Designed miniproteins, single chains, continued (2). Designs and how they scored, part 16

Each design is a single chain, and the fold is of that chain. pLDDT is the mean over its residues in the fold that is shown.

## One batch from the design tools (miniprotein)

Design m4527
Fold by ESMFold2-Fast:
Structure m4527 (fold): chain A 80 residues (1-80)
Amino acid sequence: GKEKLEKLEEIIKELKELKEEIKKTDDVIKLIGLVLRAIGLLLEAELLIKGSKDEELLKKLEEIKKLVEEIIKIYKEKLK
């Protein structure tokens, strides 16, 4: 439905903002908070479309998964 698509688009927007924020900080506590927020958004997206066969919603979930993986990768690099 339209509401699920809009919510996934909001999650994608927030994840893109988190990705930019994680690049700009070296504070370990802030880095942890940003990663936990990203993981929470992924879980919210997965629960929102659980059991859906809608190809558009599934494509948005894959974009969300990729953004979260990119955020976690930046986090790991920042801890070196």
Scores: mean pLDDT 87

Design m4528
Fold by ESMFold2-Fast:
Structure m4528 (fold): chain A 80 residues (1-80)
Amino acid sequence: MDPEKAAKEAEELVRKESPEEAGRKIAKLMDESSKEVAEAILRAVVKVGEKAKEVLTTAAEAAKREDIESLARGAASALP
């Protein structure tokens, strides 16, 4: 999956799903992706703004990869 396509899918998940469901699905996408694609997904979620902290907190809890958990948790901690 290319970074731009992954970012678009992440934005749709945040808009259409609850924060809990979006977070779980985003964690799965990031776990199945390269680091570059995972970082693109993370940036897309942050750009959506509202509920991004809840989505990223859920994603960190659902992530199976330590690097993905760290990326999502770090981003959530940086958001107001």
Scores: mean pLDDT 81

Design m4529
Fold by ESMFold2-Fast:
Structure m4529 (fold): chain A 98 residues (1-98)
Amino acid sequence: LPEEVKEDDVIPVTDETKALLKNAVGYALRKAVEEGRITPEQAEAAYRAVQAFLDSADEVTPEDLRRVLESVPGVTKEEAERITKEALKEYNKIVKQL
């Protein structure tokens, strides 16, 4: 079973962790749009960037996710950090329910 992730952890990219990370990031991006923090276009671009990263990576850190999110035009460093934190919280919530 996947384990809970801390801010300094390295997450192996397996089929299971990839699916869970995509779900968690999608949740955090949707919440950010609902709260008016990013646009739907920025959320779509961010989600695609994360998918592309995870499809090419053997492992991922929270810092890697933040950098990928920050690479999207109009997403600030502060917002990328917040979305990353919210995504990891959702990931850990899902993992606890497995």
Scores: mean pLDDT 83

Design m4530
Fold by ESMFold2-Fast:
Structure m4530 (fold): chain A 63 residues (1-63)
Amino acid sequence: KEEIEKILDEVNKGKYLSHEQVREIAERMGQNGELVVLMLKVKTGGAKTFSKDEVIEALLEVQ
């Protein structure tokens, strides 16, 4: 979790992340960025941006 938070802070220090930023974070963690974005879109009803908490939760669930 702390490693995920460090990567998030390097990509964006704000509260919300774009689809592209989520893909980059997932790829840096060795995960499929497209799959992580798809899961977040399903959970949020197609939101254009995601909170850091939503992204952290999705990254942990894909593991």
Scores: mean pLDDT 74

Design m4531
Fold by ESMFold2-Fast:
Structure m4531 (fold): chain A 92 residues (1-92)
Amino acid sequence: MESTILGARLIANKSSVYTIKKGMKGKNIPPTAEQQALIQKAEQLIDEAERLYREFLATGDPSIRRELERKLDELTDLVNQLEADYQASLNA
C-alpha cells in the first residue's frame, strides 16, 4: 500500500532530525544560525506532512497524496542538507 511507504518516509525523516538534534546536544555543539533555520523548517515540514498523512489515510484523496509526496521530497532534501552540514561540523 502506498500509505505504508509514505508513513515509513515520514518516520525516517522524523528520526533523522531527532538524531541530529540529540547529537548536537550530546557533543555540546551549538547549531549555527543556518542550521537552526534548517531545523525549524524541517520541523514545520514534518508537522505539515503529518497533517497531510492523516488526511490521506482518512480520504484517499489523490490531491492530498500529491501534496504529501511534495512535502516529503522537500523534507528529505532538507534533512540530507542538515545531515551533511552536521557531519562537516564533526569533521572540522
Scores: mean pLDDT 80

Design m4532
Fold by ESMFold2-Fast:
Structure m4532 (fold): chain A 74 residues (1-74)
Amino acid sequence: MEAALREAHARLRAAVEEAWRAVEGDPAREEELLRLLQGFDAEIPKVAGDLEAMIAFLERATERLRAFVREVEA
């Protein structure tokens, strides 16, 4: 279970890095990404202390960031 959490965190970090690269040099898109990340930060206390909920949250956040990158690149 610990390995699954570490993998979920690693996937999210990679997605965050890719999203920042995708919006580099576009202040409006950088602001949009920042607001999205702030929304994720606000959800963390709601899933704190529940390992399964945390993993599910990290997976949803990763998918949302991937969707955002697709929107930016379209």
Scores: mean pLDDT 83

Design m4533
Fold by ESMFold2-Fast:
Structure m4533 (fold): chain A 58 residues (1-58)
Amino acid sequence: SELSQETLEKVLPALAGVDFTDRAAVVAAVNALYDAGVVSVETRDDFLATYAEYLAKQ
């Protein structure tokens, strides 16, 4: 999966304090960005799909 550089720049700072193995915490952080208008619903869904691949590859 590929994510835009702009998306990564917006999402990564919000995840800096989040445990990536805690799916609920990651989903909550990404949903908070969506609620704040930082990312679109499509961007949120694309990020969560990439995150699911990352967890499956662990």
Scores: mean pLDDT 76

Design m4534
Fold by ESMFold2-Fast:
Structure m4534 (fold): chain A 70 residues (1-70)
Amino acid sequence: SAEQQALLEQLRKKLDKIVEAVKANDWEEYQKYLGELQRIIQQAFAAGVDPAEVEALVKEAEDRINAILA
């Protein structure tokens, strides 16, 4: 649905901001964006977004963060 696509786009943008905060060593922004990410994920699941799509996007962001911190 259009709502599901909008939430997935919002999720992608928030994950990008989290990765950017990690690159910048901005841990205040990182914590803020994590809180916002949790809200978006809850909204996505409530709207019937496929959990596998959410999991794949989060995993990709985690892999990027791990590469930065290595």
Scores: mean pLDDT 88

Design m4535
Fold by ESMFold2-Fast:
Structure m4535 (fold): chain A 66 residues (1-66)
Amino acid sequence: AMSQRVLEALALLRKYGVPELSYGQPPKRQSLLDLLNSLPISDDDVRALGFANRQALVDALIEELS
């Protein structure tokens, strides 16, 4: 089952108009980092979701969608 923090991260991405990410089809790490950097999501917002940094958030999304 997907972790609560990843579900909350996906909900935040949907709030900013990102299409739903699919199980078994994770986006490329760099593409997801570039996407996060284009959104009004701060490092404090990432920490509030329970991730140490943006890279940790991206890596968790890719792992849980793989």
Scores: mean pLDDT 80

Design m4536
Fold by ESMFold2-Fast:
Structure m4536 (fold): chain A 105 residues (1-105)
Amino acid sequence: GSLTITFTVTKPGTYRVVVKNLGDIPATVRVVVRKDGETIASALLELKPGESGEIEFTVTEPGTYTVTAVVCGPPGTVTVEVEVIDVETGEVLAKKSGTVETVPC
């Protein structure tokens, strides 16, 4: 399965998506940042229990953005946290946690 977070960016700049594995098993997470159907950034993060990974992206146009975290692995469930941060200010724009069923990727 996947966890999706929607957030509004009010100024151009550099932003960071932080994904944390809150579960007890290793997880591989595919992260995709989109605006208006266009992929702005994507990464594949291999995260041990309690580990965080990150991806940075540049915003040139203010608006509504989405981050989708797809959790890959053998059949099971993993709790993940997705956080979006303004790199310049350290402000958290959006944060969401969820327990997600793993899918083949």
Scores: mean pLDDT 83

Design m4537
Fold by ESMFold2-Fast:
Structure m4537 (fold): chain A 68 residues (1-68)
Amino acid sequence: SEIDAIMDDLERVYKTVEAERGPEEAIETFKRMSDRIVKYLESQGRLDDAKRLRERSKEFLEKKKKEA
């Protein structure tokens, strides 16, 4: 699905930033990027997609914040 592809891209960015700048910067970058995509989806009327991406992003960030 498109949301799965978006999550794959966000997780890839997280991994790259984590390797280069550490987990705190990676968490901040992921949060900022996912928030922007959610806002874009909401602006397009794609409310179910926005909700799904928000939920998956929140779960990912919660897991990574506990590991950081």
Scores: mean pLDDT 85

Design m4538
Fold by ESMFold2-Fast:
Structure m4538 (fold): chain A 83 residues (1-83)
Amino acid sequence: MEIEELEKELKKLFEELSKFISSLTAPPSPEEAKEIVEKAEKLLELYKKLLELTNREPDELEQQIIAAVQGALEKAKEALKAA
């Protein structure tokens, strides 16, 4: 995958994840938490791939996005453990 294609996929997944989370009217159900986990893990996997291909560390904005996605992933995993 070319770097530009990878960046487009990352943007799409981030927008989908952000929209999904913002559409929640209550704490996520087990099914919603699974969806968050799947999207967040995929997004983090693609970010790692992008960083490896570009042989660089994430910039400040990328670090903020990664941290936000990791936070959402951890909260979703906690919701799944409670179910």
Scores: mean pLDDT 77

Design m4539
Fold by ESMFold2-Fast:
Order: sequence, then C-alpha cells, then structure tokens
Structure m4539 (fold): chain A 60 residues (1-60)
Amino acid sequence: MTREQATKAVDILLKAGGLEADPKVKEMLVNKIIEGDGVVPTVQEIKEWLEEAKKKVAEE
C-alpha cells in the first residue's frame, strides 16, 4: 500500500465516523496502516487509534 492510499483511507474512515484529527495525529494513523502491512482499520478501530494517538501527541 502506498502512503497516498493510506492517507485517503484515513480521510474516508474519519469522514464516515464523523471524526476529525489534526495533521500530526492523522500522520500517525497513516504510519500505523503502512507499518501494519496496509491493513485498513474499521471505523471503530480508527476511533480507538485516534484516542491513542491523541494521548501520545500530548505526552511527546
């Protein structure tokens, strides 16, 4: 999976879930998809990943 495809997948999932992410959190979600062999998460999984990424960004 390309970074462009992963970025579009994140955008679609966030829109479908009515969720918003800042660019840094969105980048973390894109990287997680790429590192996970391009496995596209469900809307429920992306919500959990978003909360985890927000926690990491606040700590870093």
Scores: mean pLDDT 76

Design m4540
Fold by ESMFold2-Fast:
Structure m4540 (fold): chain A 89 residues (1-89)
Amino acid sequence: HMAEIEKKAEEALKKINELISFINDVIKNRGMASGGQELIDKLNKAKKLIEEGLKKIKAGDKQGEEVLQEGIDLLNETKEKIEQLGLGK
């Protein structure tokens, strides 16, 4: 169902942007550059994979769903690491 895939991608991209903004604020205020930058790099990679996957799906490329899922998996891994660090709670 295309609408469900688009909604999933949109929600993931929104979450990525919120997390990047939050981590940038933490880096700026606390000087935690190395750990925070690694998280931002992972979030930017997840964003690129989700955007690329969605473009491929819209173009009828069967590989697009796999690429989209890789981006979502990376987002979930990064979210888990952020929670483990006590950030956002």
Scores: mean pLDDT 79

Design m4541
Fold by ESMFold2-Fast:
Structure m4541 (fold): chain A 77 residues (1-77)
Amino acid sequence: KIEELRKRAEEHEALAKKYNDIASQYRKTAEELKKQNKPELEPQLRKAIADYNSYLLKAGKHQAEAERLRKEAEELE
């Protein structure tokens, strides 16, 4: 059913939003560490950047799946 495709798209959109929110938190942490400009914080900065990128990729995957499902629902009318 078209409704099932839309519901699945909404679930993926919700997951993308959650992962983007997590990524934004790591981005904020990385920016704060970068502003402090302390060599001893370099490992924490690298970790924050890595976590940011990881969650951003997860968000992007779910966003792409949501878009695919919505397009499929549109094609079925």
Scores: mean pLDDT 85

Design m4542
Fold by ESMFold2-Fast:
Structure m4542 (fold): chain A 142 residues (1-142)
Amino acid sequence: STLERFKEQVIALAEEAIANAEAAKAAGKISKEVADATIKLANSIKETVENTEFKSLEELLRAVLKELAKGARELAEIEKDPSRKRTYQQIADILDEGARTGAPVEALEIAAGKLRDLDPVLAAMAEGLARLAREARAAESA
């Protein structure tokens, strides 16, 4: 089914984000604190998707956006720079709004753009999620 395929793709994308965050941490491209929080978030998404029975693609998308928003708030808490902290809080609010209003793809694309200079691994994951969500929605409409 489209839902089962999307579930598998989200899990694979989370696993890729974990590997990329570990590599970026080892290379000094992101701080240890940002890498560890990104890995924790990707694991939380993976566990939520693996352990939850979803009735629809929209239910799965809402759950993923809520986990991303939670992770963005945790990143805001560890951030010391007030401007970067505000950007993480804004990202969380955008993701929560997308989950609530049924605009998850737009929310993921906006969040990814804002994340590029803060956490490029999380930005790539958000971009990947938006692309996969567009493809899954197109498949259900075929």
Scores: mean pLDDT 89

Design m4543
Fold by ESMFold2-Fast:
Structure m4543 (fold): chain A 73 residues (1-73)
Amino acid sequence: SEEELLLEAAKKVGAKIEKDQAGNTVITFPESGRTYSLGYVSSLLKSDQYATEAEKKFLEKIKELIDEMRKKR
């Protein structure tokens, strides 16, 4: 699934993946220390219109990894 590819790519860039108190999947990027919901990161991959410069950097790395994984399947 797209969600599984996103989580695998996030782990490869060194992101920490956890569950919050409500059971939602959250992703913390080590370079910025910022935590994002899985849904927010997924939406940014489709449209980065409102992404910050820090978010654009990790999104670019994640997009490259997802494309590489898709080509192998």
Scores: mean pLDDT 75

Design m4544
Fold by ESMFold2-Fast:
Structure m4544 (fold): chain A 87 residues (1-87)
Amino acid sequence: MITDDQIQAVGDAVRLVSLDPSDQDRLDQAVDLISQSFNVPQLSDDQRQQLRTLLINVVNSPVYKSGLFDRVSYQRSLAERVREILS
């Protein structure tokens, strides 16, 4: 089950990356925020790369750029995708 705290952490991670998608330090901070919220203290290199790719793809998506979405439902959907990567 995805928690509200996990949904919020994914939303915060996306927002952090959206400030500058080219900033590798922001990407690392966003991945760490997700890792902490999902209680996965050590990510594999593959999981880290998949999360970075997901965050970049989300912030570059037309849906995210338009702002025409239900924020809570969108963040919940993203948190479910994050859970699948971390499983």
Scores: mean pLDDT 80

Design m4545
Fold by ESMFold2-Fast:
Structure m4545 (fold): chain A 60 residues (1-60)
Amino acid sequence: MKKLIDEGEKALKDNNKEEVQKILNKLDSMLHPMLSLVMDPKELEELLEMRKKLQDFLNK
């Protein structure tokens, strides 16, 4: 999970829309409703924050 967050931060810093989209797709797969029920709450919050940052970047 931390590696995916680090990759997201790097993609945002590099303004790489293609990488941002790829990481967003990976996050959406991990945040599937059934999988989120077994995830650590702290990790879930960090993934949701990263997802929002990536989505906001793409919607600019």
Scores: mean pLDDT 74

Design m4546
Fold by ESMFold2-Fast:
Parts: C-alpha cells; structure tokens; sequence
Structure m4546 (fold): chain A 65 residues (1-65)
C-alpha cells in the first residue's frame, strides 16, 4: 500500500479506538461528530480525527451535568 493509504488506515484505526473508549465509558458520541472524525481520518489527519471524538465526549459529559 502507498504511504497515503497507510496514513488513512492508521487514522481510521485510531478514530475507531477513540470511539471504543467512549463506548467503554458509557458515552454516546453524536453521529455528526462520528461523521466528521471519519472524514478527517480519510484525509489521514489522525490527531484531528481523534480530537473531534474526544471533544464530542467531553461535551456530552457536560450536558449530563
């Protein structure tokens, strides 16, 4: 695979890992945040994709308080 393809696969794997963490903590990430994270992951933007998910998790926790 090309380097770009590998970066995309790695970004998707990290985004899915972050979603798994949210699920393990009982946090529901909004569909819009998931969609945005996957869009960023498809561009190989690992840090941005993961950040979007964690930011969405923080906002959902804030809404519960």
Amino acid sequence: PSEEELDREIALAFAEMALGIAKSEGITVPEEAIRRAYELAEQGRIDEAVRVIFEAMDKEEEKRK
Scores: mean pLDDT 78

Design m4547
Fold by ESMFold2-Fast:
Structure m4547 (fold): chain A 95 residues (1-95)
Amino acid sequence: SVIAEAAKKKFPNKRIALISDEEIEVPEGVYNFNPKLDTIPEDIELIVKPISGDVTAEDLAIATGAAGLGLEFVIAQYDPANPEDVTFSKVFRGK
């Protein structure tokens, strides 16, 4: 995944959980995380949510859950036509 590769390049020293409803190819150090099927792993430091539109209430609920675990939550805003031009924004910073 282009977004997973961009996330690893942006945060090379962190164990990243990338939110996806599908099983996608991810680079080393990125975990493919489906919030409907999976629990957040204990060794994850950063959760990345790819978004091609506006931030939703569901996205904020996931961010709140991440905060409860001391995790950083980052939105990866992208254009589906140019997914390599992704912008990363921190919604909540864990401790």
Scores: mean pLDDT 71

Design m4548
Fold by ESMFold2-Fast:
Structure m4548 (fold): chain A 96 residues (1-96)
Amino acid sequence: VLDYLKNYKLEGSKYSVYQELMLAFLLDQMGKKDEAKELYRELAERIVKEANKPETSPERRKVFAEVLEAIADRLRQLGFTEEAEKYRKVAEELKK
């Protein structure tokens, strides 16, 4: 399942943001809504911190924006509208 949603390889990363996104999505699909929400939030906050570092490349910022958009869409569908809007705005800023 992790390999099926891996669009581009983040080779050299022992644990990629896409793998964590997939784990949260699987918990979500299994009906473990609260566990999925916690993983989505943890991943999103880590991405926000990493994306704001001056050494983060434009290409990496785009990857972070895509993952944050996916998290925001899932949180919105789960009813966590305020958190979804927060991460959506960060994703938009990372694309600029």
Scores: mean pLDDT 74

Design m4549
Fold by ESMFold2-Fast:
Structure m4549 (fold): chain A 64 residues (1-64)
Amino acid sequence: AMERFEEVLAEIEKRAQEYADKGDLEKAVQYARLSTEARQRLAAGADPDELVEEARKKIEEIDS
């Protein structure tokens, strides 16, 4: 649960940096926001497994 959440967060933060490096600021901001919102929801008591599934869906939406 928590390990999978940390892995998906690392992936999101890597993608934010990659899009920033490419000059795609809109996608970079979307990934940065996704990371921040996931961290805030975890702190509020959200299920890490549900956060992982939601994050994966949003990654697909951003990269579509």
Scores: mean pLDDT 82

Design m4550
Fold by ESMFold2-Fast:
Structure m4550 (fold): chain A 65 residues (1-65)
Amino acid sequence: SELERLKQLADDLLDGVPEHLPEIRKVVEEMKRKIDEAQTPEEARAALDEGVKKMNEIVEKKRKE
């Protein structure tokens, strides 16, 4: 199902985050938790969108440093 695919995607994303990026890893871990708790594909998508937004904010902040 789509929900199972999104949960697998969250696992793959966390595995792909380098350990030397702890701020991004923390955001991805929270995103994975919310996606794993999702009962519908829509809830999982919302969690993914929120996680991506938080990651973009971290990247933007580091670019301005």
Scores: mean pLDDT 77

Design m4551
Fold by ESMFold2-Fast:
Structure m4551 (fold): chain A 87 residues (1-87)
Amino acid sequence: HMSKVEEAARKILEILNEFKKVASPEAQKVIDEAIKRIEELLKNTDDFQELADLVRDLLMRLSEAGVPKELLDKIEKEIQKVLDEYK
């Protein structure tokens, strides 16, 4: 039914929604923008590399928003595990 890209994106969206519950207001804005961009990507393309690029941009922006390194590393590992599973 779903492409691998859609399955990966859905799991990433779940990770982001869970992280949003404990994130600062600044980080929540970054997460909300990333969620919107992932949803828009899924409507227009099945490109796994574009999903990976969006995630990379998200992690950079979260770092800029002052998310602590320990929390950022945890999120990066969870997302990378999903990306590696659906390559």
Scores: mean pLDDT 81

Design m4552
Fold by ESMFold2-Fast:
Structure m4552 (fold): chain A 93 residues (1-93)
Amino acid sequence: MELSEAQREALELARKRAEEVRRELEARRGPGYADRVAEAYLKGAESVAYSADRPLTGYDGGAGPAEGGSGEASAYAAEGARAMLEWLEARQA
């Protein structure tokens, strides 16, 4: 996988954001929940960043759950993906 500079910068920002979310939720919800949310957010962001380099056809359906996990994890993954899309589009504007 070859990432552009824009994708690398966006992923670095997503990593920092995931850590912030993890730290905030760790105090409120406990470390297990915080880790799950941060991982889902980062996975969502990575999915969007890497989709430009990888064809989606090979990953149309996951081996596991239809939407890739629990409702909470899926929601945070979608949030990360959306933020990454907006970030990448803004850099192209």
Scores: mean pLDDT 61

Design m4553
Fold by ESMFold2-Fast:
Formats: structure tokens, sequence, C-alpha cells
Structure m4553 (fold): chain A 83 residues (1-83)
């Protein structure tokens, strides 16, 4: 498994879910985070993504980003666990 494959899958998931604000830099940061963290708590993931965006996410925005990231994580044997 490589960070590059995680980036590709995350980009595809973002497009499928009509997420328009995941640029290449943000995708790379999230992909590296998933690569380095085989198991991550949902709250820690949300905090990381909010840091990547430089702002707090609405519940609706978080639902979309969480779906894209969780599906990607699962495909690469990474686990996002509830708090």
Amino acid sequence: MSVEKIKETLRDMAEALNITDLDDERIEKIAEYLYENPVVKESDLKRFIEEVFGRELSDLEWQKYFSAVEITARQFGREVVPD
C-alpha cells in the first residue's frame, strides 16, 4: 500500500460525493494521516481534517468528508472507530 494509492482513492471518493474543496494539498495531508494511523478515533480524525481546512466543519460538511475518508480508510485496511 502507498500514500499515492490512498490519494487516488480519496480524490475519487471526493468527486463521487461532490466535495469540491479537497485540493491536492489537502488530499495529500489526509492520505498521509491515514497511512501513518492504522486505527484512528472519529474525534481525532475530525480535529485533523478541521486543522487541514483551518476551520470548524458543519455537521453536514463533516458527514460528507467523513464518508469519503472512512470509505478510503476501509479500502486500505485502516479503521476509523467511534469515540
Scores: mean pLDDT 83

Design m4554
Fold by ESMFold2-Fast:
Structure m4554 (fold): chain A 87 residues (1-87)
Amino acid sequence: SAEKQAAEIVKEQLLEAARHLLAGDVESATDHIIEGYEKAAEILGVLTDEEVEELKARIRASLAAMSREHLEQIANKILEEAKKEEA
């Protein structure tokens, strides 16, 4: 289904983003998060081009405002959730 395809793309991009966050590469992590949600929105057809641009801006602003400790906590949580699903 489209929902399953969108969910898998977001998962893959969030896992890659988590690895970049743990490496201290916030820019690459931000790009992966944006790509995941942009592709998911395109598959689901749920957002306009303007809404996609607003989402990208919000993601960039949110990550830029987070402390290193907060970013590391998010990255570790993403990786832990992925490991639980491999059961």
Scores: mean pLDDT 83

Design m4555
Fold by ESMFold2-Fast:
Structure m4555 (fold): chain A 85 residues (1-85)
Amino acid sequence: SMEEELEKVILKAKLLLISAEAELIVGKRSKDISILEKAVENIEEALKIIEEYVKKYPDNEELKKILERMKEILKEAKELLKEAK
């Protein structure tokens, strides 16, 4: 059903968010430019996937919240990268 498809998409989005949070934690701990650059690239790719999910389900508030959290994580990762340079 459409509800089952949405549930699977939300679970996938949550997994991508957990992965992005883990990348940020590793980046913060290492402060290594190469690790931070890879973290930014990986988070940007995950963000693109989440944006596609939000586009497909534009009224889903949980996906929108995940998208906003992903944007915040990316912003923090980019600031860490700037500080490391």
Scores: mean pLDDT 87

Design m4556
Fold by ESMFold2-Fast:
Structure m4556 (fold): chain A 100 residues (1-100)
Amino acid sequence: SLEEAYKLLEELRKLAEEIKPKNPELAEKLLLLIDLTEKGLDLNKDDKEKVAEILKGFSEELKELIEEAKKNKEISEEELKKLEELVKKLEELYKKLEKE
């Protein structure tokens, strides 16, 4: 589960790098959020409940960032779809951690 979290963060970093040439401001916001989340996971790797809380907070911040980018027309439909798919995977992961 923690390994799956790091994998999702890596996929999000790759997407942020893809976005960066077209929208460097959005990419920087996304990368900062990813870095803060990874640091939180690293500090709490042995605490499943805290890991779930961190991932939940991250998914909520991502949703807000996506909504802002969509309102400002700062994101393509393809990039939006990829971000939404990663958010869904992140939500499934933290819900799984919360149940057990």
Scores: mean pLDDT 82

Design m4557
Fold by ESMFold2-Fast:
Structure m4557 (fold): chain A 85 residues (1-85)
Amino acid sequence: IDDLIEKVKKGDKDALLELINLIKKLVKSGNLDAAKNLLVELLKAAKKLGIGDYLIQVLKDAAKLEGDEDLLKLVEEAGKELGLL
């Protein structure tokens, strides 16, 4: 996970997609605390790159398209904690 976060900080889109998929998997398994913690770390990395607002929008759109209300709620909570919403 730390290696994937470091790759995201370098602009690696594949690492970003892997982390998003891992967060979705954690949400579907009911591991909401782990999903939120990973999402916060991912959003911190994105904010440092100047793409935090972009990532929030991508995640909200994905959650809406998939009907994933738990993911949408986590994205809103994490975004507010980091000042991205």
Scores: mean pLDDT 79

Design m4558
Fold by ESMFold2-Fast:
Structure m4558 (fold): chain A 90 residues (1-90)
Amino acid sequence: SAIELLEEAIRDAEEAIELFEKGDILGAIGHALRAIGLTYQAELLEPENEKVREASRLITEAILYGMQGKFEKARELLERARKIVEELKK
């Protein structure tokens, strides 16, 4: 489901941000690419779902902020994505 794909994307984005913070750029990129691919698949399953698109946007932005060394902002965006995914389960 789109929800399961977004939950996997959030886990990969968390790992990517942690690896960027540790300076493991190659490991971080692998997880970041997987997260982005999963958000794309979720959007393809539910293209008209605004909450799926918003969660996908937040996950992608979190990764980009993590790449820039803005880890606090990255984690804040990822927490917002988690809240949207939790609302999708209702």
Scores: mean pLDDT 89

Design m4559
Fold by ESMFold2-Fast:
Structure m4559 (fold): chain A 89 residues (1-89)
Amino acid sequence: SLLEKIEKKILEFDEEAKSMSVEEVLEKAKERIKEFKKEYPENPELVREFTEGLKVVLAKHGREQGVPEEEIKKYLEELEKFADELLKE
C-alpha cells in the first residue's frame, strides 16, 4: 500500500538521521518532502502523512542529541511551514 511505502521511506530516513546533526535532518527532510510531492502531486494527504513521520524522526534525533525542546519546536514548526507552503503550489 502507499502507507507502507511512506513508512518504509520514514524508516530509511530515521537510519540516515543517526549520522546527522538536527539541522542536517531538517534540511534533508525538506528535500525528501519536495521529492515526495513530485511523485504524488495529486495527493496532498500522503505528503502530509510523510511530513508527520519526518517530524517524528527530527524530534527523536534532536532529543537524543540533547537539543533544547524550544529549539526542536522551532525546527518542527519550520518543517511544517515548508510543507504547507509547498502544498499551496
Scores: mean pLDDT 86

Design m4560
Fold by ESMFold2-Fast:
Structure m4560 (fold): chain A 83 residues (1-83)
Amino acid sequence: MKLLEEIRASPDAQKTYELMRPHIEKAREAIRRGDLDTAVEHIKEAVKAGSQVESRLAAQHLTAEALRLIGDIIDAELERRKA
């Protein structure tokens, strides 16, 4: 919630979030389906979209979201190995 409030307060961070959002949602959906290759491609697109803004706050939000998605991928891979 705090992170979302900061994004809304910063035009650059908000723009970064809006550019990344569709890719993040597609990555999460791919992770949920166990399609980790597709999830990685959507994360790459999210990072690429986020990199279009020159804001320290936007870069911080981009890094935080990328790390969360990487965590989700690791969790999904561990569950896949458990069958």
Scores: mean pLDDT 66

Design m4561
Fold by ESMFold2-Fast:
Structure m4561 (fold): chain A 79 residues (1-79)
Amino acid sequence: GAEEAAEAAREGALAGKGAGGMAAAAREAALAGGASELTAELAEGAAATAYAAARTGGASEEEARELAAKAARGAALGG
């Protein structure tokens, strides 16, 4: 269900590199986890936005990756 897609989006995002890579991986993982295309797009956007915001705010790459993964999970669960 939604929890499976959300967890898949989180794990997928962590496998990606940089904002674009994490976003693309979150989308693909959410779809594989059973998310709709709309929910997968929300997870993609959330991952990219969270990574960019964290890096702009001075977070390390590791911290930005964790925040992006959390955002992807939240978007997939809430969409």
Scores: mean pLDDT 83

